# Ledger of designs, part 51: designed miniproteins, single chains, continued (2)

Each design is a single chain, and the fold is of that chain. pLDDT is the mean over its residues in the fold that is shown.

## One batch from the design tools (miniprotein)

Design m5739
Fold by ESMFold2-Fast:
Structure m5739 (fold): chain A 71 residues (1-71)
Amino acid sequence: MDEMTIEELKKNSLDLLTRALINNDYGSAGMIRGSTFGALVSLGLSPAEAAAIVGEIVDEAEKKAEEIKKK
């Protein structure tokens, strides 16, 4: 985790969550959300800041997955 920046974590989590949602894998989506929150807190963010970032990633991933599923 010491080599991973918050920006890299956000990008990786967004990609993984979007892929899980496209596949209707809500179990993996839940695990990715939890792991991302824990990783952000471990990088020094407060729980409130980590939750806000996870919420933004979820919203973006849901929008991307919905657009892909329409095609």
Scores: mean pLDDT 80

Design m5740
Fold by ESMFold2-Fast:
Structure m5740 (fold): chain A 95 residues (1-95)
Amino acid sequence: SMEKQLEEAYKKGYELGKKQLEEAVKKGVLTEEDLKEIIEKGEKMLAELEELEKAGELEPALASPAANTGIPGALALAYQKGYLEGAIEAAKEHL
């Protein structure tokens, strides 16, 4: 079902966002300032995506891995929201 596909897209995005941030932290490529910037920019991007969703816009303004694969806008939006939330949560865990 579409509902299940949206949930799976969000979950995949969340897991990838968290994993990529954790890997970057382990490699020592992120400073405390970088983590704060990721949180601030990520929260701003989430607010922008929520505004686009309310306006009936299916294609997110923010480029995402899902959008680059030709996935329909609703699935791309769910994936991107997941990705941002996963990355933000992981970043907060390391501050």
Scores: mean pLDDT 76

Design m5741
Fold by ESMFold2-Fast:
Structure m5741 (fold): chain A 75 residues (1-75)
Amino acid sequence: MAEEYAKKTVEYAKAGKDEQALMWAGRAVVELVEQGKSVEEARKFVLETVKKYDPDNKKAIEAVERAAEAVERNL
């Protein structure tokens, strides 16, 4: 579930595990794209979910942006 992956992105970013945060952000974006969302729609959903759990977590926000960019580049 994309929301749970977004929550894991926040948890790992808070723990300083930047690679794990990026991985979970990527999984959240991919999950939504596989459900028929565009990468842009997936990015917005994951970003809003991250902000809901921790609005000031710049590392989690960056992980979402980087993951969405990587997914878009591979499509």
Scores: mean pLDDT 84

Design m5742
Fold by ESMFold2-Fast:
Structure m5742 (fold): chain A 60 residues (1-60)
Amino acid sequence: SRATLLAIAERDTGVARSDLEAALRALERDDSPANIARWARRLGVSPRALRSFLEALRAS
């Protein structure tokens, strides 16, 4: 499920899987709104989209 969600996110955002995985590792340690916003800006995605992706991973 995690691999499938990463593949979908890579396709939807155009962000490389390795960059998505790096963001997830950082956000697993600190999922504060400020850190989510920082990583969303770095990846070129919306903070809302990144939050939804994290919630989907946790629900899986």
Scores: mean pLDDT 79

Design m5743
Fold by ESMFold2-Fast:
Structure m5743 (fold): chain A 79 residues (1-79)
Amino acid sequence: DLEERVLSYLLTLYQFSLMATGEDRFRVDLEELAKTLGVSPAAVSRALRRLVEQGLIEEVAPRVYRLTEKGRELLEARL
């Protein structure tokens, strides 16, 4: 589903951020992510909001997110 696709993409951004800067924070471009997933920016925004509500990610600054421990555990169990 869209939430899983968004979360998987965010894991990729998280891994690149750690590799490049040692930080667990990453910036999300709604327009680019929407194009990548073939959906509207509004759909991506709703999916991100739902992931925050589920406690899987958190927004630490405007358009800057991090995976929570719960989010990382869920993805690692899937992969």
Scores: mean pLDDT 78

Design m5744
Fold by ESMFold2-Fast:
Parts: C-alpha cells; sequence; structure tokens
Structure m5744 (fold): chain A 60 residues (1-60)
C-alpha cells in the first residue's frame, strides 16, 4: 500500500490517461512517416511516457 500521493481517483485518472496515450501511439504508428525524424522521435517519446506511466501505476 502507498501511504500517500495517489488516491483511488488519481489512479483511475492515470489509467484513463494511459489508455488515451496508447490510442495516440497507435494512431501515430498508423500514420508514421519513417523519413520524418520529428515524427520518429515524437513516437519514441510517447512510448517512453507510456512505459513510465504504466510503471508508476504498477508501483503505486
Amino acid sequence: KVELKLSPEMKEQLERDLRALEEEIEEMRANLDESDPIQVVSLGLLEIAKEVTRDFIEKS
């Protein structure tokens, strides 16, 4: 049990944010122009954000 920081409402919000992020990543992958370095970097950053968010929820 986490002592403080995350309420059940905050966990639910993070879970919703994670789902929204996963959907955004899938849309970006579907429309990815591999020759555009900004798109490639942006996708990579979103994937990192997803993993960090997921890990944060799991540890909380």
Scores: mean pLDDT 76

Design m5745
Fold by ESMFold2-Fast:
Formats: structure tokens, sequence, C-alpha cells
Structure m5745 (fold): chain A 96 residues (1-96)
């Protein structure tokens, strides 16, 4: 009857060499909250919470934190939220 809304935090840490080569990408997902709503969200809500760039020696470290809200009735929705977070994160990385 009610749709579930999952609030997910996606944290991406990218290490880039001084020459611009991607050395590593670490992605962490964390479920922040579950809520029940009488109406499902029309579309996922994706928000960039923070973006940080650090230069450490010969490496550039980019950290992007995303907040994603998605609707659904099962664990598959949480997995889709994770995938949306990853795809959006890849989009952000393409602009580096």
Amino acid sequence: SMAKVYVVKATVVVKVSKSGEILSIDLKFELLAEKEAEEALKEPIIEVVSEEVKIEGDEIIVTVELRVEVHGVDDETAEKANEIGLEFTKKVLEEL
C-alpha cells in the first residue's frame, strides 16, 4: 500500500596520478534511513553533499559524497539506489 523511500549515502574516493591517470576508485554505500510514504517518488532525488580535492605528494585524491532518495517496496530498490549513485559518480568523474 505505501511505498518505501530509501535514503542512501554514496561515498566515492578516486586517486588520480599527476599525469591524470585514475589509480583507484573506492565506492562505499551506506543506508541512512528508510521511510514509508503514501505516494511513490516520481523520480530518484540525487544530491551532491560534498566534494573535496586533495593533493598528496604525486597523487590527487577526489572525494565525492552523494545523498540518494529512491522509492520501492524491496531490497532491489536499495540496489538500484546504489547503481544510480555509482552512475552519477561516474558522470562527475568524467568532468575531471
Scores: mean pLDDT 67

Design m5746
Fold by ESMFold2-Fast:
Structure m5746 (fold): chain A 86 residues (1-86)
Amino acid sequence: EKEELVRKLKELLEELKEVTKDDAGAVSLADRLIEILEEELDEFTVGVLEVALASLRTVAEKEGNEEAARLAREALELLSKLGELL
């Protein structure tokens, strides 16, 4: 169900913003990803979301933010499922 996956992804991205709120770059990127999910979602932008989330996960892992890394991994799993529906 596409709408359910989009809703869950937005929820994970909002949580990611909260756990990274001291990192303006991470918050700004998460806001942009939410905008893409709401207004620009297609086969191409799914790839953009995947690259951005993988980058957020890598940075979170490097900085020891285990909660942010977990949320980014969960978002990537949901995004993979969403991409199969597009």
Scores: mean pLDDT 83

Design m5747
Fold by ESMFold2-Fast:
Structure m5747 (fold): chain A 61 residues (1-61)
Amino acid sequence: RDVVAVTVTVGDKTATVLVPASTPQERIEALKKAMEEVLKENPDLSGQEAAVEAVRRVRAA
């Protein structure tokens, strides 16, 4: 499968996530929202660490 890099930014934190090219925009928005919630709970995490946890939450739902 073709994979694309998506950059997600929440405040001053940024992360790059590799997703399938067929990933709909709604999934990207869900990832950004999850990353925002992760950073609210754990503001000391780096952007990349928060993105990893956000991906886990989105896929578990």
Scores: mean pLDDT 77

Design m5748
Fold by ESMFold2-Fast:
Structure m5748 (fold): chain A 81 residues (1-81)
Amino acid sequence: PETIDLRRKPGESAGETLKRVIETLKEMVDQGVMTLAAAGEEARRVGLSLGLPEEVVEAVQRAIEAGDFEKALEIVEEAEK
């Protein structure tokens, strides 16, 4: 989806950017314009492009594929501690 702002904003960490993207992906899934699988793949792609560890982005993808966006946000939060 070309309308998702995937860029890191000034003052935003990589995890903060990914959390914002995850929130946008949840909205798109809720609106029926994106599948959970597609949302998980987008979150993985964005997380890797932001330099987040592969383990973290894999866990986020699995949580999204399970429909657990709250867990995905928690994983990103924990990775930034």
Scores: mean pLDDT 77

Design m5749
Fold by ESMFold2-Fast:
Structure m5749 (fold): chain A 98 residues (1-98)
Amino acid sequence: MDEVNELLKKARELYKKAEELIKQGEKSKDPQTQADLFEKAAKYLEQAMDYVREAGEKAAEENPENRDAIKADIDSQVEGLRKKAEEYRNKAEELKKK
């Protein structure tokens, strides 16, 4: 549980960093600066995904009776982070083409 909680804390810190970068990017009027901020945010979201997956694997090992429920919850969280990372990578690429 302690290791799982530590991994989830690291994921939340990375997610907060990504949200801060997204807000900075949205306020930027320079397409290159906006693209760089969105790309960096996507990288933090991808790192958060890795920590969430690792936390889920550890939680499932510690509670095998609830493995399916834990995996379903973790897969949902990872998919949400993946889609958000993909969204901001796509926005960054569009800005770089302008």
Scores: mean pLDDT 85

Design m5750
Fold by ESMFold2-Fast:
Structure m5750 (fold): chain A 58 residues (1-58)
Amino acid sequence: MSREEIREELKKIVDDMLKSGDEQAGMQRVLELGERNGVPRSEMMEMYNEILDERNAA
């Protein structure tokens, strides 16, 4: 998966998490996506927070 594809999947995970309210399941999916694609947890968390902040600002 490219970094752009990872970011798009991450956006879907965040959107699903916000709709369901299941933060624990959402976070697990974020970490698994990073592990499968060799992306460090810190980078996944940075992208997650950026997307979450963008969604919450609306």
Scores: mean pLDDT 78

Design m5751
Fold by ESMFold2-Fast:
Structure m5751 (fold): chain A 63 residues (1-63)
Amino acid sequence: MEAGLAVAARMAAAIAGKSPEERTAVRAALADEVLSEEQKELAREIGEKLRAMGDAFDAGTLA
């Protein structure tokens, strides 16, 4: 909650006084960062499943 207010204030300051075109670019960049973070979580889950399969298969074969 408190951290959320700080982030909201920072975003408001970043777009305050900017043209509509500049505000659109800033929002697009922020959305891209959020998507990247989400993809990292998915990649970690996939990696964990691949390791579990690799462990079962790696018991004498992997090379």
Scores: mean pLDDT 59

Design m5752
Fold by ESMFold2-Fast:
Structure m5752 (fold): chain A 88 residues (1-88)
Amino acid sequence: GLAEAVRYYYIASQLLKRGITGEELRDKLRELGIPEPLIEQVEMLIKNLGPEKTAQRLYDTAVHLGRLIPQEERNEALEEAERLLSTL
């Protein structure tokens, strides 16, 4: 659903901001349960825009999708994202 998409885009943006790219990024996204089509989208964006612009695009997407769901559901998605990121 949209809450899961918020979590996935946020996680991908934060890993890129931490300087994680290439195979390590792909492996970490899979480990954190992000769907393969989204991983492929992220890799395509990196190829076309570079990692910095991709991180910004993914973050902006998470923010925009988050505005479409209730505040509580958005908060839970972001809290779960930060919990998952803390396991790395």
Scores: mean pLDDT 89

Design m5753
Fold by ESMFold2-Fast:
Structure m5753 (fold): chain A 85 residues (1-85)
Amino acid sequence: SSALEQGLIETLRKLAEELLKEPPLSPEERKQAAQARQALAQAIAQGNPMAPLVERALEEVLATVPEEKREELRDKLLIRLARGL
């Protein structure tokens, strides 16, 4: 993995620990998560080289979290990524 990918994984891992302590997503935040998911999908489709790195980093962090928490945590992380962390 590149140093950039490793740095992103470490940043997301620390952020995930804090986000797991936060309450469940509000309806407004769920809309923000849907927009963030669409933005990532479009970035991948457009050949943005950072988008696959973000997707791999997210999957590596989420793999260490219980399955029942992964979907909401992915959405929380995507909102923070869309906001610039």
Scores: mean pLDDT 86

Design m5754
Fold by ESMFold2-Fast:
Structure m5754 (fold): chain A 61 residues (1-61)
Amino acid sequence: MIRGEAVIGEAVGRAVIDGDKVETTGTGPTPESAALAAEAARRNALLRQKKAEAEKKEAEE
């Protein structure tokens, strides 16, 4: 499982990648800040997944 997190001010976003499904949640003082944090967390999770795949391809014999 790949997880991503982001913090924008008091807003917190979390994302979980499970196969083809990406689930995002955001919590914050405003709906806008919560949505921004959720989007940032999603991007962080996708970047982390790409790095893990790249490392696996380079290290795999």
Scores: mean pLDDT 76

Design m5755
Fold by ESMFold2-Fast:
Structure m5755 (fold): chain A 55 residues (1-55)
Amino acid sequence: MKVITSEILTPTEELARRWLEHETRLLEEAGYEVVEKSVTETPEGFLARVVAREK
């Protein structure tokens, strides 16, 4: 089963959250199941991360 991880560093929590919502939708439309999503504050900004697996 194919697993993919997608992440982005953003300057704000709002941008990280908007990216997560958009990326989650794209992955689900492509036939992937999102198994993890998170926003983590780092010294460089907010890291948004999605882990998805093929159904």
Scores: mean pLDDT 83

Design m5756
Fold by ESMFold2-Fast:
Formats: C-alpha cells, sequence, structure tokens
Structure m5756 (fold): chain A 76 residues (1-76)
C-alpha cells in the first residue's frame, strides 16, 4: 500500500495553485490523483463527509505500480 499525505487547503487560491503544480507532474496517473486529493482537501471546508467519501471512492479503483493507494488529508 502506498500512502500519500496531502495538506488541507485553507483558501481557494491555495487550492488552485496546488492543482496547477499537480498538473505539471510527468505521470498522468499521479497528476490526476494529486488533483483529486487537493480538491477533496478544499471541499472538506463545506462538507467533510462528502469530500472524504468521494476521495475514498476514487482511490478504491486506483493503483500505482500495482499498489493500492491511500490518501491521508492532514492539517498543515
Amino acid sequence: MLVIEVDIMKTKEEAEAAIEEARKLKSKKMSLLMQMAIEASYAMRDDREAATAALKQFTEGYTLDGKKIEIVLREP
């Protein structure tokens, strides 16, 4: 299992900047995964349960190099 930690975004501008950086990643799989994680971290401000459920549903079908991925959202 591969664990990826993502800091919870506080502002829309911070989330948009982080998404732009994620889009620069050479791996399309990593880029998409990071974009989803950042969007979920920002969405936690409005609906923590919905954001967590959406991220979990996305990651359940996702593997990187045959390894299951787990994303942990953390307070900065």
Scores: mean pLDDT 71

Design m5757
Fold by ESMFold2-Fast:
Structure m5757 (fold): chain A 85 residues (1-85)
Amino acid sequence: SDQLAKLSEKEKAAYEAILEYAKSLEEVDDETVREAILIALEHGLSKPVAISLVLGLVFDKNANIKLRAHLLPMIGEPEKLLSLL
């Protein structure tokens, strides 16, 4: 997707770190999503940017399919990701 080309260097580094974290996941739950958000926050992103970045994984074919499926119902409800923090 063209989304990666529009990311800042910090956002791109966070996104690539989340993709790498997700590659080895056999199961995905709310703790997995929480960890993905924490990875983005550790890269210096604000909470709304971190949540937006994690939700963006739904549209990335290279992202873990189980993570994408778990995130899909959360797209219209970003407050659900905030509740995991």
Scores: mean pLDDT 80

Design m5758
Fold by ESMFold2-Fast:
Structure m5758 (fold): chain A 80 residues (1-80)
Amino acid sequence: MGYRIKIDKNASKEDILWIETQVGVLEIALAVYRRMGLPEEEIEAFRKKQIEKLKEDAKKRGVNYTIEEVEGDFIEVEIV
């Protein structure tokens, strides 16, 4: 399962950079876990947990965003 994160175009550059940084770090961690041969179920559980943490942290920062579940193994960030 993948995710599409849509960020309000009125979000601060600092909040946009923060979300992009968190997504980049998560994608690196997922790539490392795949290289280590972790089962896909464990990798997906980790991804889901990190996305939920991102939602909570973004809420605390007051960032307006939406997250859509999409087919595939990617996380994309879109400014809307």
Scores: mean pLDDT 79

Design m5759
Fold by ESMFold2-Fast:
Structure m5759 (fold): chain A 72 residues (1-72)
Amino acid sequence: ASPAVRDAYEAVLAQAKALDERLAAALEAKRDLILSMPEENALAVLNAVRGLLEQGDLEAALELVEAIGRPF
């Protein structure tokens, strides 16, 4: 994975670990998938999750992470 994607993933994972262990576990389960995405797509998803965490919307963040790799 690109350094930008790795850095963004590790930052989001660190925030998730501090806030919600289920969200952290979901991010870890999706690690290989996120890191294999095109950089543009991975950064868009990680930035969206980060924004939801900053708003305190842990349920929406979890739903977004769980949706990674679903068709449509």
Scores: mean pLDDT 83

Design m5760
Fold by ESMFold2-Fast:
Structure m5760 (fold): chain A 80 residues (1-80)
Amino acid sequence: SLADRVAAAVREELLNAGLPQEQADQIAGQVRELLEQGRYDEALSLVRSQTRELMSKIRPSLSGLLSQRVVEAMREELSK
């Protein structure tokens, strides 16, 4: 489904950004749930906010860039 495909893309980008697997799985699961409910804007906002917050603790100087990268990957997948 679209929700599964988008959640998988978000998960891979979060792992590539340096998030632990457990946190990447958790965020991807939340994205899948929101997308299955048709709540696309909330899913995008969740990814942006959670990625930025978590990455600010790991890579403060790159948190905005990494958050944008994950959101862009999600938007690309939603556009297919």
Scores: mean pLDDT 85

Design m5761
Fold by ESMFold2-Fast:
Structure m5761 (fold): chain A 61 residues (1-61)
Amino acid sequence: KQEYLDKFYKNVKKHEPKIADKFYKLALKSSAQEVKEAAGAAEKPSGLFGALEIANNSAFK
């Protein structure tokens, strides 16, 4: 979906930049919330590595 949104935004921006800006801001506002949650979920896999790094740090301190 983000892929098509980006394509649509770029296409509209080439013809009507001001209108594209308004739509992009609305989509960004909605997507920002979802991206924020997706970023948190994406950090779940790195959480294991983070815990491992903290354990190593704790052992050295």
Scores: mean pLDDT 55

Design m5762
Fold by ESMFold2-Fast:
Structure m5762 (fold): chain A 88 residues (1-88)
Amino acid sequence: SAEVLERAKKHPNWAKAERLARIWAEHEGLSEAQLEEVLLRLAEALLDPEAARKRYPELDDTLVADIKAGNLHGVVVRLVAAVAREAE
């Protein structure tokens, strides 16, 4: 939701996560709607990684630990790939 995205924009790692998401979405040819979905899932993962893991099967314990440590490349790549696959 827009509210989740607004809260995520205040997170210290959001600027890095959003930049990575836009780069990888462009590389994979995602539509604007697919990019918005990636950004919403990424926002949820940054704000509450444990709750996001329960909602998004593409997230595992290793990615949750990486998010908590500020290692965002893996989670961005995984979410971009998941959203791209859902369009097939």
Scores: mean pLDDT 85

Design m5763
Fold by ESMFold2-Fast:
Structure m5763 (fold): chain A 64 residues (1-64)
Amino acid sequence: MEKYDKDGSGRLTREEFRELAKELGVELTDEQFDALFASVSRDGDGYLTPEEFERLLELLRAID
């Protein structure tokens, strides 16, 4: 689990987010993941804060 939430602060990369969504049973294309990631990851640093991650989970539930 070290590859997921490596710092223990809930920060996730795009790839870690994609795997988490899959574990939650949400099947999205890479393009859909990119759109969601870009909508909440305004920092553009390629990581999600805990707050951004929570927003993405809400969006995933709405799409799925």
Scores: mean pLDDT 64

Design m5764
Fold by ESMFold2-Fast:
Structure m5764 (fold): chain A 97 residues (1-97)
Amino acid sequence: KERELREKVANLTVAAGLLVAAAHFSKSPEERDQAAEAIRGVGHEIAKLLEELGASPEDVQAVIDATDRLAEAVRAGNLEEAEKAFSELIAITDRAV
């Protein structure tokens, strides 16, 4: 059970990174908006899985906050903020799992 949940969190974190990379190479506002919405969805799934793993409410909220910030950075084309938010997401998932 725990191993399967951790594997899902790792896979979703990789998916978020791939969405950031795809948006980085996109010149389309529509494609960046789609990536931002997908990132928010991934964040909510990670938060749910962390809650099932017994993560603290603070870590669950931190994932939601980090992915919301990541999604807005991606939508705005702000790569520096996107990298910062993604690094924070990795740190939260590493400590919460």
Scores: mean pLDDT 83

Design m5765
Fold by ESMFold2-Fast:
Structure m5765 (fold): chain A 57 residues (1-57)
Amino acid sequence: MEEKLKKLDEIAERHGLSPDATANLRITLEENPDLDLDKVATVIDLGKAESAARRAE
């Protein structure tokens, strides 16, 4: 679990996530310990793209 949490923090830093978004991902990982972190990174990227598109309109 600790290794997954550390990798999650690295993904959050690389994608420039807010502390609140990072905290939500940690909760999701704790509820779903079998979660694939590579898939989590993809979801983060989609979420950022969606947020940027909404802001740009």
Scores: mean pLDDT 68

Design m5766
Fold by ESMFold2-Fast:
Structure m5766 (fold): chain A 72 residues (1-72)
Amino acid sequence: MGEKSVKRVVKEGETPTGLIERTLKELGFDPKDSVAAVVDEDGTILAINVDGEFTQLRPAEPGQRVTVAVSK
């Protein structure tokens, strides 16, 4: 199956990279064989995964609304 996305509210203590990892597991994707991004309501990228390489670009704040987009 192609691209999927999940809308989430950031919980206290959650990191953008942690949100990617949790979403990949929930959707049944292998982090080492997938591309994922966490994007805020304004379209700003907070973190990415490229084939198992996780990069955080900025921190997330508790209560922030984000979308985690995943593709193979």
Scores: mean pLDDT 81

Design m5767
Fold by ESMFold2-Fast:
Structure m5767 (fold): chain A 68 residues (1-68)
Amino acid sequence: SVEDIVREGLERIDRAKTPAEMLEVLQETLRRMHELIQTLSPEERKKAYRLLEEFLDWFMERLDRIRA
């Protein structure tokens, strides 16, 4: 599910120690999200995009901490 993809992505981001690892997590999460979104209804896509926005916000916050 979209929620499972986001949850796994967040867990992997929390464990990432370098910007390179962060980018790998982002790329894989976006790939999985893109594949799943292609199978969803318009209503389900709205929920998926909202969860993706929350994931990206968390990703940016974590990336700033690693680069600091």
Scores: mean pLDDT 80

Design m5768
Fold by ESMFold2-Fast:
Structure m5768 (fold): chain A 97 residues (1-97)
Amino acid sequence: EGEEAGYEAGRAAAEAGLAGGKTGSEASGLALRGLGAGVDAALHARRGDSEGGVRGAEEAARAAQEAADRGGTDDAKKGGQRGVEAGRAAAEAARAA
């Protein structure tokens, strides 16, 4: 449950990063940061580390919000909203574990 939510948060944050980056390099950087945070949350959830899972999930949500703020497009804003929601769900799953 928490592991799956963490991977979904990473995927959503990566999509937000790709939509939010003004250059290919910026988009890749934002996407990798979001993906990495979500994967980190998933791996901590798999280990039963609630604190690590919450921390990774919150970082994925933060990366998605940053991508939305930088992108200035409707796609970036929608991607960021989805990423923030996925990150919050992953953090809740980690706290419940």
Scores: mean pLDDT 77

Design m5769
Fold by ESMFold2-Fast:
Structure m5769 (fold): chain A 90 residues (1-90)
Amino acid sequence: SQELQQLLAQRDTLQQQAQRFRDQGYLAQAMILEHQAYRTGRQAMSLASQQQRQQIIQNMQQSLNDLRPQLSNDEIQAAQQALQEREEEL
């Protein structure tokens, strides 16, 4: 997603800035930026995990649609309920 790409780009920018400060001997400034990069990276990982869950749900919805002609109304309702329960876990 755009948000994930922005967070990853921000992390990379902070890491590059930190390295430049390290190369110049400004260790305290480098450490602050490295910590910010680390925190941004963790936010990106959290968002990526959420997007992976959304993709699984989307794939399940597609599978249900593909199988729909082969399923009874009761089976379709049960599958839709299971899908809703999974969406609540996001």
Scores: mean pLDDT 80

Design m5770
Fold by ESMFold2-Fast:
Structure m5770 (fold): chain A 68 residues (1-68)
Amino acid sequence: GDEELAKNAAEQAALLAAGAAESLGGPATRIEGEGFNKGEGRGVGVGPGGVAVVEGNSLAHTSELTVL
């Protein structure tokens, strides 16, 4: 149901926030569904600058989203 979708979104946000806390620790990558698919170009990247979400291979772009 609807609540499960909201919970999933909240968990994603929590993972991004946790990555921001570890910005000094380095980048963190999240896997979607069952596995990581580079061909799909999806994932959550966290750079030393903070938290970022990528749907392609532009980690630099996503890192800038955090500093914004």
Scores: mean pLDDT 44

Design m5771
Fold by ESMFold2-Fast:
Order: sequence, then structure tokens, then C-alpha cells
Structure m5771 (fold): chain A 84 residues (1-84)
Amino acid sequence: GADIVAEAAGKAAREAVEKGLTPQEVGDRSYQAALEAAKKTGLPPEAADAAGRANIASVRHGDTPEQVGEAAKEAARQAALAAS
């Protein structure tokens, strides 16, 4: 459950960075991956919402793409656990 959502969020964020996308686009890709993983594992969509908000906060701080990916992964994990 929660780990699958977290891994999906982090992987999508990292792949977006490797493609040269903006931090905002990285956050959006991470959110979508977390949402899809939550649906596949039977977790509510709210798990993805927290990942999206963490991405916005990380981007506003001027964090590196790697930091944005890590923030998305951790937020998605915590949200998935809370939603279980």
C-alpha cells in the first residue's frame, strides 16, 4: 500500500527531472503517479493530494529536483498511511 504509492511518486518525480521538466511539472507527474498507485492498491485519492501539496511547498522553497522528488515520496507515504 503506502510504500507502493511513495515509490510511484518518487520515481515519477525523478523521471520528470531527467526529462528536463520544470519543478511544477515534476510535482504534477508525481501527483498523477501517486494517484494511480493509490487506486491500484485500494487507497483513497486523498493520499495523492498530500503529495501534491508537499511538491508545491518544496518548489516554493527553491529546492533541487532531487529534493522535490524526496519530498513527494515522503508526503505520499505519510498520506497513504494516514488514509489506511
Scores: mean pLDDT 70

Design m5772
Fold by ESMFold2-Fast:
Structure m5772 (fold): chain A 86 residues (1-86)
Amino acid sequence: ELEKLKSPFDGVQLVYDEEKKAYVSPKSGAEFPVELLEELVEKYGVEGAQEELEKAARGTGKMSKLAFDYFVDEGIRLLVEGVERV
């Protein structure tokens, strides 16, 4: 399920990294915590989760407030500042 998600920054399929407990882009190294992706997929489905990731990354502004708040707090911040769960 989560394995079908692609990085919004480079369009490559995300790969699970067991050491980081995150899905990682093999091209850019961008990291997405499993918890973030699972919540997005549970709420929006795989295609909806992919759209929310792409909207957040490209600043399209038509993202639900809940998904945006979660992304900013737990997802995008980790990508921008290199903050890891570990």
Scores: mean pLDDT 63

Design m5773
Fold by ESMFold2-Fast:
Structure m5773 (fold): chain A 78 residues (1-78)
Amino acid sequence: GLVEKLSRQAEELRKEKEQVQQDSLERLNKLLREGALSDDKTFEELLKEAKKLQEDTERKVAELDKKIQEAERQKELL
């Protein structure tokens, strides 16, 4: 039924959110590790890149959270 479809949609969106967070953490760890080993980038440059990755991730997560909240709200209205 519609409730089952919305529940599955919300679950899929939660899995997508988890994947986005994991991918972001892996990219951040790689950036910091490679930056620390190369001496090519200052600590300030690494922080700037890390902040950009964090902001991009927060934006994606916020968008997914809104979609999850909407699916849950639609379920409550049924």
Scores: mean pLDDT 81

Design m5774
Fold by ESMFold2-Fast:
Structure m5774 (fold): chain A 79 residues (1-79)
Amino acid sequence: TKTVSGTATDPNAKEGDIALVYNSEGVMVGSALIDKNKNYSVDVPGAKAGDELTVKIYRVRDDGSLEQVGEPVTVTVKE
């Protein structure tokens, strides 16, 4: 299984925000909550080495809606 790990660099990102990972076709392939250190680790079992994935960070609002936090980040899956 391939894993995408990183740190949410936007100053407004916080613990409990959600990292959503999308493939090149715009299909969501994984998600994980951001931890207290702003780190995320998302399992992406359908990905292979060389795939370009997009990570988007969202905040869950009090009404349950999602608010995008910062800009999407492109990552390349390694072996």
Scores: mean pLDDT 79

Design m5775
Fold by ESMFold2-Fast:
Structure m5775 (fold): chain A 78 residues (1-78)
Amino acid sequence: MEELLERAYRLGYQAARAWAEGREEEAARLDEEARALIEEVKREYGDEAAMALLEAALRGAAEAAAEAGLDYDAEALA
């Protein structure tokens, strides 16, 4: 589980950073990877595990957005 949480955090961070830098295509690809990972975990381990991964991805995205001086809308990942 630790490795999955770290991966989700990194995907969220990288996606938000790419978005902040205007690399929309890369950001969309990373968002899709994060979403696919969360959905896979939801199917395999249930909603609680999926929620933990979503929260990790949102933390990563928020950190990247803060570094870029931008607001991040968490609802976009719901």
Scores: mean pLDDT 77

